# Designed miniproteins, single chains, continued (4): the designs that were tried, part 29

Each design is a single chain, and the fold is of that chain. pLDDT is the mean over its residues in the fold that is shown.

## One batch from the design tools (miniprotein)

Design m12979
Fold by ESMFold2-Fast:
Structure m12979 (fold): chain A 72 residues (1-72)
Amino acid sequence: DREAIRAELERRLAEAGIELDEETFERVLTALSLIPRPGLFAGALDELVAGLRRRKAGIPPVDLGPLRPAAT
């Protein structure tokens, strides 16, 4: 559920002390909501938060790249 993913993402970002602009947040949320397996969702979310922590001074889209579905 997209709303549950949004709530989890907001909570994880707040815990990490990270602020995302609305556009970046929505892109991340959409990418996470497209993950078909719940086990992969947890790993993707952890990777995203770790990347954002490392890039806290400016959160570039490249830190979110792995969450995008590959064109297949």
Scores: mean pLDDT 65

Design m12980
Fold by ESMFold2-Fast:
Structure m12980 (fold): chain A 63 residues (1-63)
Amino acid sequence: MDAIEQMSRAMSDLFREQGSISTDVMQRVSDGNRRMLAALRQGDLDAVQAEIDAILEELEKAK
């Protein structure tokens, strides 16, 4: 799937798995999303993918 769909799916999975998301997890995901959007604005698709991978890794740890 494309980068945006992958992010959307990961966020959806986190909300589905956790009825209450910790502030720390929300902060890390939010920070990663901000960096991803900054990379997207710069047209750096490699950086976008790297930030998505980092967010997915944090979401996997949050399980």
Scores: mean pLDDT 71

Design m12981
Fold by ESMFold2-Fast:
Structure m12981 (fold): chain A 92 residues (1-92)
Amino acid sequence: DEKIKEEEEVALGRLNDGIGLMLDNKLSIEEIKERLASVIPEIPEKLKLLRSFLEAVVNEDLKKAEELLEELEKKFPDKVGNLKKLLEKMKE
């Protein structure tokens, strides 16, 4: 569905920008996770991939988060840069 893909791209772009801002402001991983957990209910259920990614990040399931991020990057390569930075920081 082209409409769902457009909504997913917009939601992902906003999330990526938001995470970038949180990282630039030196928020802790715990603070970022709390903020991401609060936005999960705001993500439409039809955006399954994005919701699953956020749930994996919040639960610190880094392997699952990386797999889901690879799928997001295949669909929207220019919308995941800050998500990658977040996962790398979580591995530290």
Scores: mean pLDDT 86

Design m12982
Fold by ESMFold2-Fast:
Structure m12982 (fold): chain A 87 residues (1-87)
Amino acid sequence: ALSPQEAQDRLLAAIEELSARYDLSEELRQNLVGAARAIGASADPARDLRRFALLLEREAKRSTDPRLAAFYAELSRVARELAEQME
């Protein structure tokens, strides 16, 4: 099973890669980095990763920008996969 630190590191790497690929604003990137670090420091990182994935899925559906919708959907998938690997 992934440790909380390994899950955080992989989530941070995914945020950095996807932020570059989808040309995200620096403000949005920094907010997501903050969220990833908060998840890594939580008492239940797997639960908070699942919650984060649901929030990202909601943002994907809310977004009128197809680029941002695709970004949120892909990051949501990564967060779900990491939560499953932490079981």
Scores: mean pLDDT 88

Design m12983
Fold by ESMFold2-Fast:
Structure m12983 (fold): chain A 59 residues (1-59)
Amino acid sequence: SEAEALARAGERGTQAMNDVLAIREAKAKGEDPSKVAGPALTAAVERNEQAQADLDAAK
């Protein structure tokens, strides 16, 4: 159902946000973020952060 699809999207969004926060926290502490989230998730989050930085730079 549509409601079920929206609920699943919300769950995925929460999980993605937790991954982003964990990676950012590791970077702030000078730790290797790949040790926290693994290399694949870390690379995906870093690409997403770069995309957001590019959008912010575009104003």
Scores: mean pLDDT 71

Design m12984
Fold by ESMFold2-Fast:
Structure m12984 (fold): chain A 100 residues (1-100)
Amino acid sequence: SMAEELKKKEKIEKAKEEMLKKLDGLKKEDLAVAKARNDEKTEKLIELRAEALKLLLKGVPIEEVIKKVEEEAEKLGIEKEEVEALKKMLETYPEMLEKL
C-alpha cells in the first residue's frame, strides 16, 4: 500500500516535469512567432499563460492562480476577452492533473 502510493506520487511528479518541459518548448515557439509579428500584446499573454500553468503544475490552487492572472493582466493591459479565454483554459488543468 505505502510502496504503491510512493510509485503513484513518483509517476505524477515525472508527468508534471514532462508537462513543464513541453510547456517551456511551446512558450519558446509561440514567443518566436509573436516577436516575428511584432505583437507585444500576444508576447505578454504568452508569458502570463506560461507563468499560470507553471503555478498550477507546482500545486498552487486554481483560485489563487486566476487571481494572479487577473491582477497581472490588468497591469499589462491585456484585453478582458483574452483574460477570460485564458481563465477558462486554466480551469481545465486541475481535472487533467487529477486524472494522472
Scores: mean pLDDT 79

Design m12985
Fold by ESMFold2-Fast:
Structure m12985 (fold): chain A 73 residues (1-73)
Amino acid sequence: ERVEELRRRLEELKARIDAGEFVDPQTFVELAREAKELGHLELLEEILKLARDYGFPDSVIAEIEKLIEEVKK
């Protein structure tokens, strides 16, 4: 299922960052857009929490927050 694929991608990105690899913050925005298309609020909230925990730029945080607001409608 598409949700399971997105969860695997998120876990892979988390593992890469935890290993000290640089991950483009834009990759998280791309995952958030796919999660929004699926209407999966919980996954969007997980992506937002992770982006905040890793200290991503405010512009990235704001884009993910906007996607969450759009799903809540």
Scores: mean pLDDT 81

Design m12986
Fold by ESMFold2-Fast:
Structure m12986 (fold): chain A 66 residues (1-66)
Amino acid sequence: SAEQHLREAGAALAAGDIDRAVEHFKRAVEIDPSLVPAAKAVANYLRDKGYEDAAEELIRYAESLK
């Protein structure tokens, strides 16, 4: 479920595994496009923390779903 992927993404962020977090956020928004604004907020958070490539990948994927 989308909620399961969000939980896995949160756990990955807490562990510092940014690539795994992005993969789970991408799966969550693919299942539930209403999560696109939340994914974009996470992408901005990642960018502010210096994870620019991860942030760009996540926001482009979220934008592709509209």
Scores: mean pLDDT 82

Design m12987
Fold by ESMFold2-Fast:
Structure m12987 (fold): chain A 87 residues (1-87)
Amino acid sequence: SSQDTVQQQLIQQGTDRVGQIADDGRRMIDEGVPFDDVVRRMQRQFSQFVQDLSRQGRQNGLSQDQIQQVFGHMSRQFQQEMDRLRG
């Protein structure tokens, strides 16, 4: 369905943005920014982006459950990127 297509597009957009946030975080650490400051910045950027995607999903007629599935995918990826940043 068109809603399923939109959901997949938002998941891909979320994947790309989480990757960019993680890449920027690694660069900041390499530049000598304190790890805790980088983590707080990444969490803030992720939270803001999640809010923006929620609005976009709602505007495109996604159900609350579909929006929650998009968030679930992004949250899992964000957690994986945070684990990589630590290891």
Scores: mean pLDDT 87

Design m12988
Fold by ESMFold2-Fast:
Structure m12988 (fold): chain A 67 residues (1-67)
Amino acid sequence: MEEEIDREVKLALAIIKLSVTLIDAEHRGDKEAAERIRKALDEVLRLGPTDVDKAVQLAEEAVKEFE
């Protein structure tokens, strides 16, 4: 139970951080970064219900790439 909650929390935080990174890219006028982040966010949301660990990893990698 605790481990499952931790995974869901990590996924939620990763999605939030990725969403903030997207907003920052859009405000900077970096359309290419914004498009790549949007694609990563879509993939994370698609994977989340089936593979939380992969979804979290993908989100963290995307955020790190666009820091």
Scores: mean pLDDT 76

Design m12989
Fold by ESMFold2-Fast:
Structure m12989 (fold): chain A 61 residues (1-61)
Amino acid sequence: MSVEEARRAAAEALGVTEEQLREIVKGMTPEQIRDLGEAIGRETGVDPEAVAKALEELAKK
């Protein structure tokens, strides 16, 4: 799964835009981002590691 696809799935799962998702993960620790990715993965059936990576990239800059 691509980082872009995982990022889109995460935004859809939370019912937010990509911009709002960035605000949610901004300032979160890597551990909190991984925990969120795991939760989204369980809810959506998406690979939790792919979701966590996408959220980490989105939180940068």
Scores: mean pLDDT 76

Design m12990
Fold by ESMFold2-Fast:
Structure m12990 (fold): chain A 65 residues (1-65)
Amino acid sequence: LSGEQLERAVSQAVAEASRETGVPVKNILVTEVRVEGDKAVVTLKVIMPDGTVKTVEVTVPVPEP
């Protein structure tokens, strides 16, 4: 993967987690990115307003090279 493709996949995963949890993107930490063929599996820690941390995995398709 190019850095651009990886950055886009990570940005999409963070935006999706933000929409699902209602938490601002600044409170979402990327902890792991795994590339599996044409997919990226992004593991995120979401810091809730009460300080609770929730771990979420988001699978994002990677554009063709």
Scores: mean pLDDT 77

Design m12991
Fold by ESMFold2-Fast:
Structure m12991 (fold): chain A 65 residues (1-65)
Amino acid sequence: SMEEERRRRFREASEAHRRAAADPSTSVPPEHVRVLFEAGLERLEGLPPSPAVEDAIAALREVLA
């Protein structure tokens, strides 16, 4: 399913991000960064509304636009 494919891509992107965080010489492909931001936005949209959550959602939507 598309959800399973999205979860697989998120895992791959998360692993790439962790490697880049541990070694600053490692570049993370822009596509992996986008996948992480998209997953973060989806997670935030599922949370109960609060000013901090709403601000975070707005910020991520601006980055993804």
Scores: mean pLDDT 70

Design m12992
Fold by ESMFold2-Fast:
Structure m12992 (fold): chain A 105 residues (1-105)
Amino acid sequence: MDEKLEKARQLIVQGKYDEAIKILNEILKEDPNNYRAKVLLAHAYLHKGKFDEAEKLLDEVINDPNAPDEIKGEAYILRSFYYRILGEFEKADEDLKKGVELLKK
């Protein structure tokens, strides 16, 4: 699982979003609560213009009490980026602040 997750992250960095999405969906089929895979999948969806799918995944991570603070922080930062694309600058700034706070812990 860690090897597949790292491969998916590398594919996203390379701009190979369709290949990353395929691997991330395989990970989530085996472990539906893999929060890191959900955040990486949301990242790939944002770059593919699948904004509704990305927002849903980020909301799932942010609102799950079992998700680690570090991963929630990453999800808040990605959702901030999404809100800026929509012109929702106040929501973007609130999410960015929350994400940075969670990542400092």
Scores: mean pLDDT 86

Design m12993
Fold by ESMFold2-Fast:
Parts: C-alpha cells; sequence; structure tokens
Structure m12993 (fold): chain A 64 residues (1-64)
C-alpha cells in the first residue's frame, strides 16, 4: 500500500540520517586519534551503509 511505502521511505530516511551522523562522529574520532585504523574503518563502513540507504530511499520514492 502507499501507506506501507511511505513508512518504508521514512524508515530508510531515518536510517540514512543516523548513518551520516555516525560518519561525522567517526571522522572526528579518527582525527582525534591520529587516524586510528579502527575509527577510519568504522567511518568507511557507515559511508557504505549510507550509500545503501540512499539507494533504498530512491528506490522506494520511485514507487510512490
Amino acid sequence: SLSDLQQQLDNYRSQLGDAVRQIVQYRQQARDSNNDPNYVQQRQQYSQRARDYNRNVVDVGNQL
């Protein structure tokens, strides 16, 4: 239903926003830790997740 698609869109947008906030946080942690590989890797993982969620937002939005 359109209601279910709207809920999916809202959920993916929320998850995208959360992923972007995590990217910002881990970028700062990497800077503060002289590029600790753990924080660099976490930033990269959330960057990939943000790309995936953005694709889901576009895909669901195109169905509305």
Scores: mean pLDDT 86

Design m12994
Fold by ESMFold2-Fast:
Structure m12994 (fold): chain A 94 residues (1-94)
Amino acid sequence: MSPKEVVLNLIMADLRAIADEAEKRGLLEVAEIAREALRQLQELRENNASVEEVRKVVEETFERMLEAVKDDPELAEKLRRTREILMEMLEKVE
């Protein structure tokens, strides 16, 4: 598996975990944003899209989730930390 595919699989795994946690907390908007991103990333994977295209989806998705999670500071902190890790990993794939 290429480094790009490894990172993409980790991003998708993290987004599934976020969707599950958000749903458990009743944050359905955050869960829906994460599931939408999973569909977009699957399409990007099938089309062998660039790391830049993946980065844009990740950045936009986390921005939208952070706006939606305003009333849950614990989940907001997890989202910020996860975004930092995933963005660093994407930078290394270039």
Scores: mean pLDDT 85

Design m12995
Fold by ESMFold2-Fast:
Structure m12995 (fold): chain A 77 residues (1-77)
Amino acid sequence: SMDALLAQFRQLAEEALEVEREAKESNYDPAILQRGLELLGQLRTVAAQLLAAGGDDAAARMEAIAQEVEAKAKEKE
């Protein structure tokens, strides 16, 4: 369902920002950077599935989720 894909997108976006934080703390350790690239690949796959399922409505919801996740991450810094 679209709701399940949106939930997965949110989880992956939160994980990607956490990995970015860990990368900065490790002075960009290559192993952590590779984990980040893998998460970005998963995010792209889920985003493509959402766009195929919901078009512009899905795009707007993904944008809202991305903004919420980014705002939450900045509040922790």
Scores: mean pLDDT 83

Design m12996
Fold by ESMFold2-Fast:
Structure m12996 (fold): chain A 95 residues (1-95)
Amino acid sequence: AKVVARVEDVPSTAGGARIGALFAALEAAEAAKKIGGTRLVVTVSGEGITRDALDAVEEAARIAGKMYGMEAEVVVEAPIVDETGRVTIEATGIA
């Protein structure tokens, strides 16, 4: 079974990505843990993401994974860019 939490129109800044990724990852991890979930996949898609924002997403996924005892991974489906854009962050908890 899968549980999905999604945040759209996230600014691809370190701060925006951190908050968006934490909200999505924590919600998906908590819900998935209740049904025996063991894996958390955080996917970033959209116009583009800065390296600092990607680092923030990876940190958020790691924090959520540790908090709920789940293996966390990040999948990047957006180009790495120097300009801020908008991204969608989707966290999927897998049981």
Scores: mean pLDDT 84

Design m12997
Fold by ESMFold2-Fast:
Structure m12997 (fold): chain A 86 residues (1-86)
Amino acid sequence: IKNGVDAYAANNYSTAIANYNAAIASYPTSPLNPLLYLNLGNAYANLNDYTKAIAAYTKATALAASSMPNLAATAAANLAAAKASL
């Protein structure tokens, strides 16, 4: 994504971000938290907020490392792509 997040997409990603943050806060020990952080990073990347995307992907990688190696690998790849977009 180079330039255009339309108002509808931006609102959808902002709503998703709020929902992911609320879910993480409500269930801090949930096994879904690595996936929620991966999705949070994807939402920030779609908004071209690569600094927040990097932070979210870093968290997803750390939380997924021992329990979800495939998700950890995906988060690490997305982290590298987000860093390259800065």
Scores: mean pLDDT 76

Design m12998
Fold by ESMFold2-Fast:
Structure m12998 (fold): chain A 80 residues (1-80)
Amino acid sequence: MEETLARLRAILEAAKPAAEAAAEAGDERKELEIAIEIGREQIRVLREALARTTDPAEKEALEKLLRGQEEQLREAEERL
């Protein structure tokens, strides 16, 4: 779980310069595109973690995180 959360944080941190540049420019479309790319990568990491997880409690937590990320991604894609 901690390793998965660390990977999710690393994805956000790697995207931070591009996200800040888009926000400073007021480029709402670019901000949305960056958010979609982040969401897709986070979903990939969560799916890989779920495939490897044997702990029922960790599996439940990862499934909840995955559902939340998939919902946010759908909402972001619908706004394009």
Scores: mean pLDDT 82

Design m12999
Fold by ESMFold2-Fast:
Structure m12999 (fold): chain A 60 residues (1-60)
Amino acid sequence: GPLAERALEALVEAMNRHPDRPVSVEELQRLAGMTVDEIREAFRALGAEVEVVDGQLRLV
């Protein structure tokens, strides 16, 4: 759905801006305009579970 597409697009953008570092949750929230819970739900809708560890997104 639209939220999942927005979260994925923001993730790709964050990776492109900073290819040499892990994606920051704060950067992803700023780019997507979503809360951490909305980002988790969006990725779950895409069949992926994510956790926040030390301010970074990780696939479970």
Scores: mean pLDDT 75

Design m13000
Fold by ESMFold2-Fast:
Structure m13000 (fold): chain A 57 residues (1-57)
Amino acid sequence: SAELEALLAELERLLAEARASGDADVIQAMTRAVEAARRVQDLVVAKAALHEVRGLL
């Protein structure tokens, strides 16, 4: 769906920003959340991952 594609794109953008910051623990936690969202391809999981990722920033 367009909403799922937009959420996954936003997750990738936030992960790229975190990688630029150099905080390894934050990058690792965000990478796990993003990979879970990509694997499951579910709106609820993607929304939960976005909430978690924003909480780490």
Scores: mean pLDDT 80

Design m13001
Fold by ESMFold2-Fast:
Structure m13001 (fold): chain A 90 residues (1-90)
Amino acid sequence: SEKEELVKKVIETLKKLAEEYRKNGNDGFAKMLENSVALLQSALEAGKYDLAVELAKKTLKGVIKMHEKDPSISEELKKEVEEQLELLEK
């Protein structure tokens, strides 16, 4: 489904974000993102697409808020997060 494809794309973005935050010394937030990936994967496996979309939105909003405190991610990843959040809010 369209929702499943969007959430799968978010999972890949969150994996990249976790790697970049860990590389830049923010291990705590990287672990939080890895936990979010596991929760999103579990929701998809259970067919709970609406729950997965809600969790994805909350996680992406959390990344935007973290960027205000820790602007260590690339502008390309920040833009990807903002674009994915916009698609999920449609």
Scores: mean pLDDT 86

Design m13002
Fold by ESMFold2-Fast:
Structure m13002 (fold): chain A 62 residues (1-62)
Amino acid sequence: MSEEFLRVLGALAAQEAKEKNLPETLENMRQIIEEIAKKSGIELTEEELDRAAEIALEFLKK
């Protein structure tokens, strides 16, 4: 999967976490991304999930 697409997923997860006041943890970001991917019929590898979750945390730190 492209890095650009993983950044989009990370941004969406960060937005969702802020809207729902969820704890800013890697596990919560992975959970949100997994739900987004499942809803869209997208299969992610564990490495892609971890990368997108890391990107989500980067968006939250800013």
Scores: mean pLDDT 80

Design m13003
Fold by ESMFold2-Fast:
Order: structure tokens, then C-alpha cells, then sequence
Structure m13003 (fold): chain A 81 residues (1-81)
């Protein structure tokens, strides 16, 4: 799983966020409602952004297959020139 690969890479940098990513993978495996999966992903994304891990945040957004409204809103605020 691409999500678990990202979690493994993050284990050294931020084990708390790595655990969050493993939680998201567990929710996906257990076929949890998409809204629950997206909420957990949003929380992990916000923590990555706050820690300056922007590359990992973009990878998470890509893995989740849809633009997260919160991430898009933050990007628009920064990139609107």
C-alpha cells in the first residue's frame, strides 16, 4: 500500500503522524465510510503541513485520490499571488 509506504518513511521523522497514516490504512482495509477516512486524512494532512512536511502532505493528498477541501483552501491562500 502506498499509504503504508508513506507511513514507514515518516516513522523516523514523526512517529505520531506515521501512526495516523496506519490508522487511515486500517480504515480503508475495513471499508469504513469515506467521510471517516477523509476526516482522518485531513487531520494527518494538517499536521504534516504544520510541521513543514509539504512533500509528504502532497503525497498523502494524491494517495487519497481526491483534493481535500482544507488542503486546497490552504494552497489557494498561499498561491493566489
Amino acid sequence: SELLELAEELEEKDPEIAEMLRRIAELIENKAPSVEIMLEAGEAMNKLIKKGLYEEAERLARIMGSPLAAVNKLVEKKEKE
Scores: mean pLDDT 73

Design m13004
Fold by ESMFold2-Fast:
Structure m13004 (fold): chain A 57 residues (1-57)
Amino acid sequence: MKYRLGRIGAGLLSERVPVEAGEVLTEEELRERIEKSGGDPDKSLAAMVAGGLVTEV
């Protein structure tokens, strides 16, 4: 599955990890970047999807 980063989602991750708004990532790549940013990849991914910070593509 792939996800597109929204502007707010990219901003939250960009403090620790180089990401851009509109970037399309696989689930594995997105989870890895969340983890590198200090987040819990399972909980943060679910919250970002629910909040519309990422969209499934």
Scores: mean pLDDT 76

Design m13005
Fold by ESMFold2-Fast:
Structure m13005 (fold): chain A 99 residues (1-99)
Amino acid sequence: SMEDVKKKYEEILKILDELAEKLRSLGTPEAQFAADVLEAFKKEIEKIYKENPNLTEEQVNKIIDSVIRLLRDLRSRLSPEGQALVDEAIKKLEEIKKK
């Protein structure tokens, strides 16, 4: 339903915000860079939703896939602590996609 799509959208934004804050708290330049990239990507997702408020479940799942792909790319540049935070975020995103 449209309400379920909106809830998935809001959960995606929350996961990105929480991950960005946790990465910033690591205090490394690599984690700071990753957090900045995630915040920029969140703004692009917000623009997509603002321009397309009637997103389908398939379209939201494609956004989730794009986020997971970005997270996997960023993961390669991070410390083991940063990688663990990214892995947890990917798990949460995959669970949203299953709903």
Scores: mean pLDDT 88

Design m13006
Fold by ESMFold2-Fast:
Structure m13006 (fold): chain A 74 residues (1-74)
Amino acid sequence: EDEKIIEEAKKKYQELMARVRALLDEKGYVTAEDLEPYERQALGWASRGFVYLDEGKKEEAIEAFKKALEYYEK
C-alpha cells in the first residue's frame, strides 16, 4: 500500500507540474493567482515527501504524500 501512495503522489505531482511548466512556457513565471491555494499546498507536501524519501525517512515521506494527495483531490 505504501508504494501505491508514493506512486499516486508522483503521478499527481507530475500532472500538476506539467500545468506549472505550461504557465512558465507561456509567460515565464507562476504567481499565487495562477494556482489554487490547494494546488500550492499539494506541491509543497509532495516536495517534502520527496525530500524525506531522499533522506531515507520513508514513514515521514508517506505521511507527506498522503497530505499532498488530500490537497490534490480538491
Scores: mean pLDDT 76

Design m13007
Fold by ESMFold2-Fast:
Structure m13007 (fold): chain A 63 residues (1-63)
Amino acid sequence: GISELAEQLREAVDAGDLEKAKEIAAQLKEKSSAYGALGEHIVKLLEEDPELAKKLYGSHYSL
């Protein structure tokens, strides 16, 4: 479900795994437009500023 994909995205961000983050974001977009948009934002942030992405959306940091 959405919760499992969101957790997987958090783990991918924490690992700096851009390829996996893109795959999960695409799956989120298919299930929810709102979570899809968030996933796309997180992927873009991970590409441009991976340290900030990890702070905001990684498993090590709370939102």
Scores: mean pLDDT 78

Design m13008
Fold by ESMFold2-Fast:
Structure m13008 (fold): chain A 87 residues (1-87)
Amino acid sequence: MEALQAAEEALERAIEAFRAGDREAATRHLRKALDYVEQAVAAGELPLPVAIRLLGDIRRLAREVGDEELARRAEEAQKRVEALFAE
């Protein structure tokens, strides 16, 4: 639950920085958000629909700020989450 809260807070910070025109701060907060989501997913502690939503939001904003590597990381994380549907 802590990791989920941290991921959502980091994503909110990234959105605010992007709206303020601070793409560097937006990118930094997005990386933190992705790290928190990846940790929670690896631990099996994040509900799959929430993980997919957060990863989708991170991927979209990463592309908007021009960080294609971060967008790719989010896409690969989403593929790992999708693999969790296979029991």
Scores: mean pLDDT 80

Design m13009
Fold by ESMFold2-Fast:
Structure m13009 (fold): chain A 83 residues (1-83)
Amino acid sequence: SVVDRVIAEIRRLAEEGKEGFVEGVDPASGITVRVGLAKAPPEVAKEIADELVEAIRNAHRQGGAVVDATEGVKKRLEEAAKA
């Protein structure tokens, strides 16, 4: 899935110690999701997946073609860190 591909690319960038943007296209909707992350710990894959699903759903609802999920991912990670 697009979510799995984006998560795999985020993990790769984190392992390399690099910052960057990851893009994935949902073939069913044509929506492009974008995420910018410097580092992502292995345990946050679920939080990232949940945010990507929600971002794509919201973009589809709004009739958008591209959505940047970076802020939503950061908020989910901050909430996980507080727990």
Scores: mean pLDDT 73

Design m13010
Fold by ESMFold2-Fast:
Structure m13010 (fold): chain A 77 residues (1-77)
Amino acid sequence: MEPLTPAEAAVLKFLLSHPDEEFTPEEIAKRLGMSRSTVERALDRLVERGLVEKIKRGDKTYYRLSPEVLANGIPDA
């Protein structure tokens, strides 16, 4: 796999620490002290990699750790 950027690694590590929870990009940004745009870009890349799930709930979008990551782990994360 292509190496994770520092932002992608930080977001992924956060979600690995909260495997049963879903978060908006704003919530992740606030908890990590990052800009919302940086977190949204990192989340988009992690979803493309199959490491994170994108979940639509009403008018909001949430993100959580993929069930496959919980089962198999991440080789280089």
Scores: mean pLDDT 78

Design m13011
Fold by ESMFold2-Fast:
Structure m13011 (fold): chain A 111 residues (1-111)
Amino acid sequence: SEAEEALLNLLQKHSSNPEELFAEINTIAAKLEQGKLTVEDLAELAKKVKEFGIPSSEVFELELKYVGKKRVEFWQRTESLSEEAAEKYGLSRVHLYTAERLIALALAMKQ
């Protein structure tokens, strides 16, 4: 889809293994849909966001274009896990919010 191509292109710009990262994001999104997403899953994605320097602003632009109003539903599903990840692992809110937006994008592409 256009959304999948746009996300993969963003990941290609910032990551050495964009296809692997894209597959990981989709796996985490599937866990969220199944009610199986853990604090550790979200923390690991946020760490990769930080390590690859994935820009929150560019991910936010894709979220606005492809997720829109459904973003609130995805945010509500991940809010408690993001709070726990920040406290337990000392992760930055910007990296956690970027990870949440990547998950929301993956879910929107499947619906």
Scores: mean pLDDT 81

Design m13012
Fold by ESMFold2-Fast:
Structure m13012 (fold): chain A 120 residues (1-120)
Amino acid sequence: MKEEILEKVKEAIKNKETIIIDLSPLSPEEAREVVREVLRLIIEEKAEDFPLIIVHSPDPEHEGAIMDALAEVQAEAPLSFKLALLTSPSPEAIEEARRRLEEAPEDVLAVGVGPLPRVT
């Protein structure tokens, strides 16, 4: 599963497409590991300006694990990502997140629980 997600991310970067990953079937620990690897891959490929959409479980521990992974990577390399966090894998929610990330200024972290990202 982890290797499949990483290959999908590499393919999206090569094709200059929105990077979409679904972590909702993973445990919080697995999600944290995958997010770290994906963010490091994006840094390595110089693709921080590509829209990144992460779909996760509405479980607070799942969200916390993802946020911890993001903080760990940013501590190693303080970079800005066009990132949206969604709890819905619906095509409508993904398309709205993509649209918002493309329209957003650099350095926007968007968190969504539906078709629209929420800013805390």
Scores: mean pLDDT 69

Design m13013
Fold by ESMFold2-Fast:
Structure m13013 (fold): chain A 60 residues (1-60)
Amino acid sequence: MEMLAYFMRQTAVGLTEADGEEGYRQGKEMLDRFAAYGGELEKQMAEIAKEEMDRILEKK
């Protein structure tokens, strides 16, 4: 499961980097689906990935 969580995070972040706002939307949707069917680890990884995606868009 940890390896899958890693790839999901990398994919969502990569989508945001490649496609900006559209990538963010797609990645967020994917992470929300993943977290809905996962446990605590999946929810934590989704939250971390969303924070990274937000930073990419905000450039803080």
Scores: mean pLDDT 74

Design m13014
Fold by ESMFold2-Fast:
Structure m13014 (fold): chain A 71 residues (1-71)
Amino acid sequence: KFEEFKEKLVKELKEAFKDRPDLQPYIDKIANAKSFEELVAALLELGSKLNEEELKIVEEIVLKILEEIRK
């Protein structure tokens, strides 16, 4: 479900980037997304602020959550 995906994603992102207060507003945009389109837009905006290693972390978080929600 969309809400379950979003809640898990926000929790994992806040933990992964807890030492980066500059990213918290972008993570909050993801938390406040009301549609899949808004969530994708917010996630892409967050991605634009990340380096290659940080993007890899986000990719791994997304894939992990998708696997957990599928079952």
Scores: mean pLDDT 82

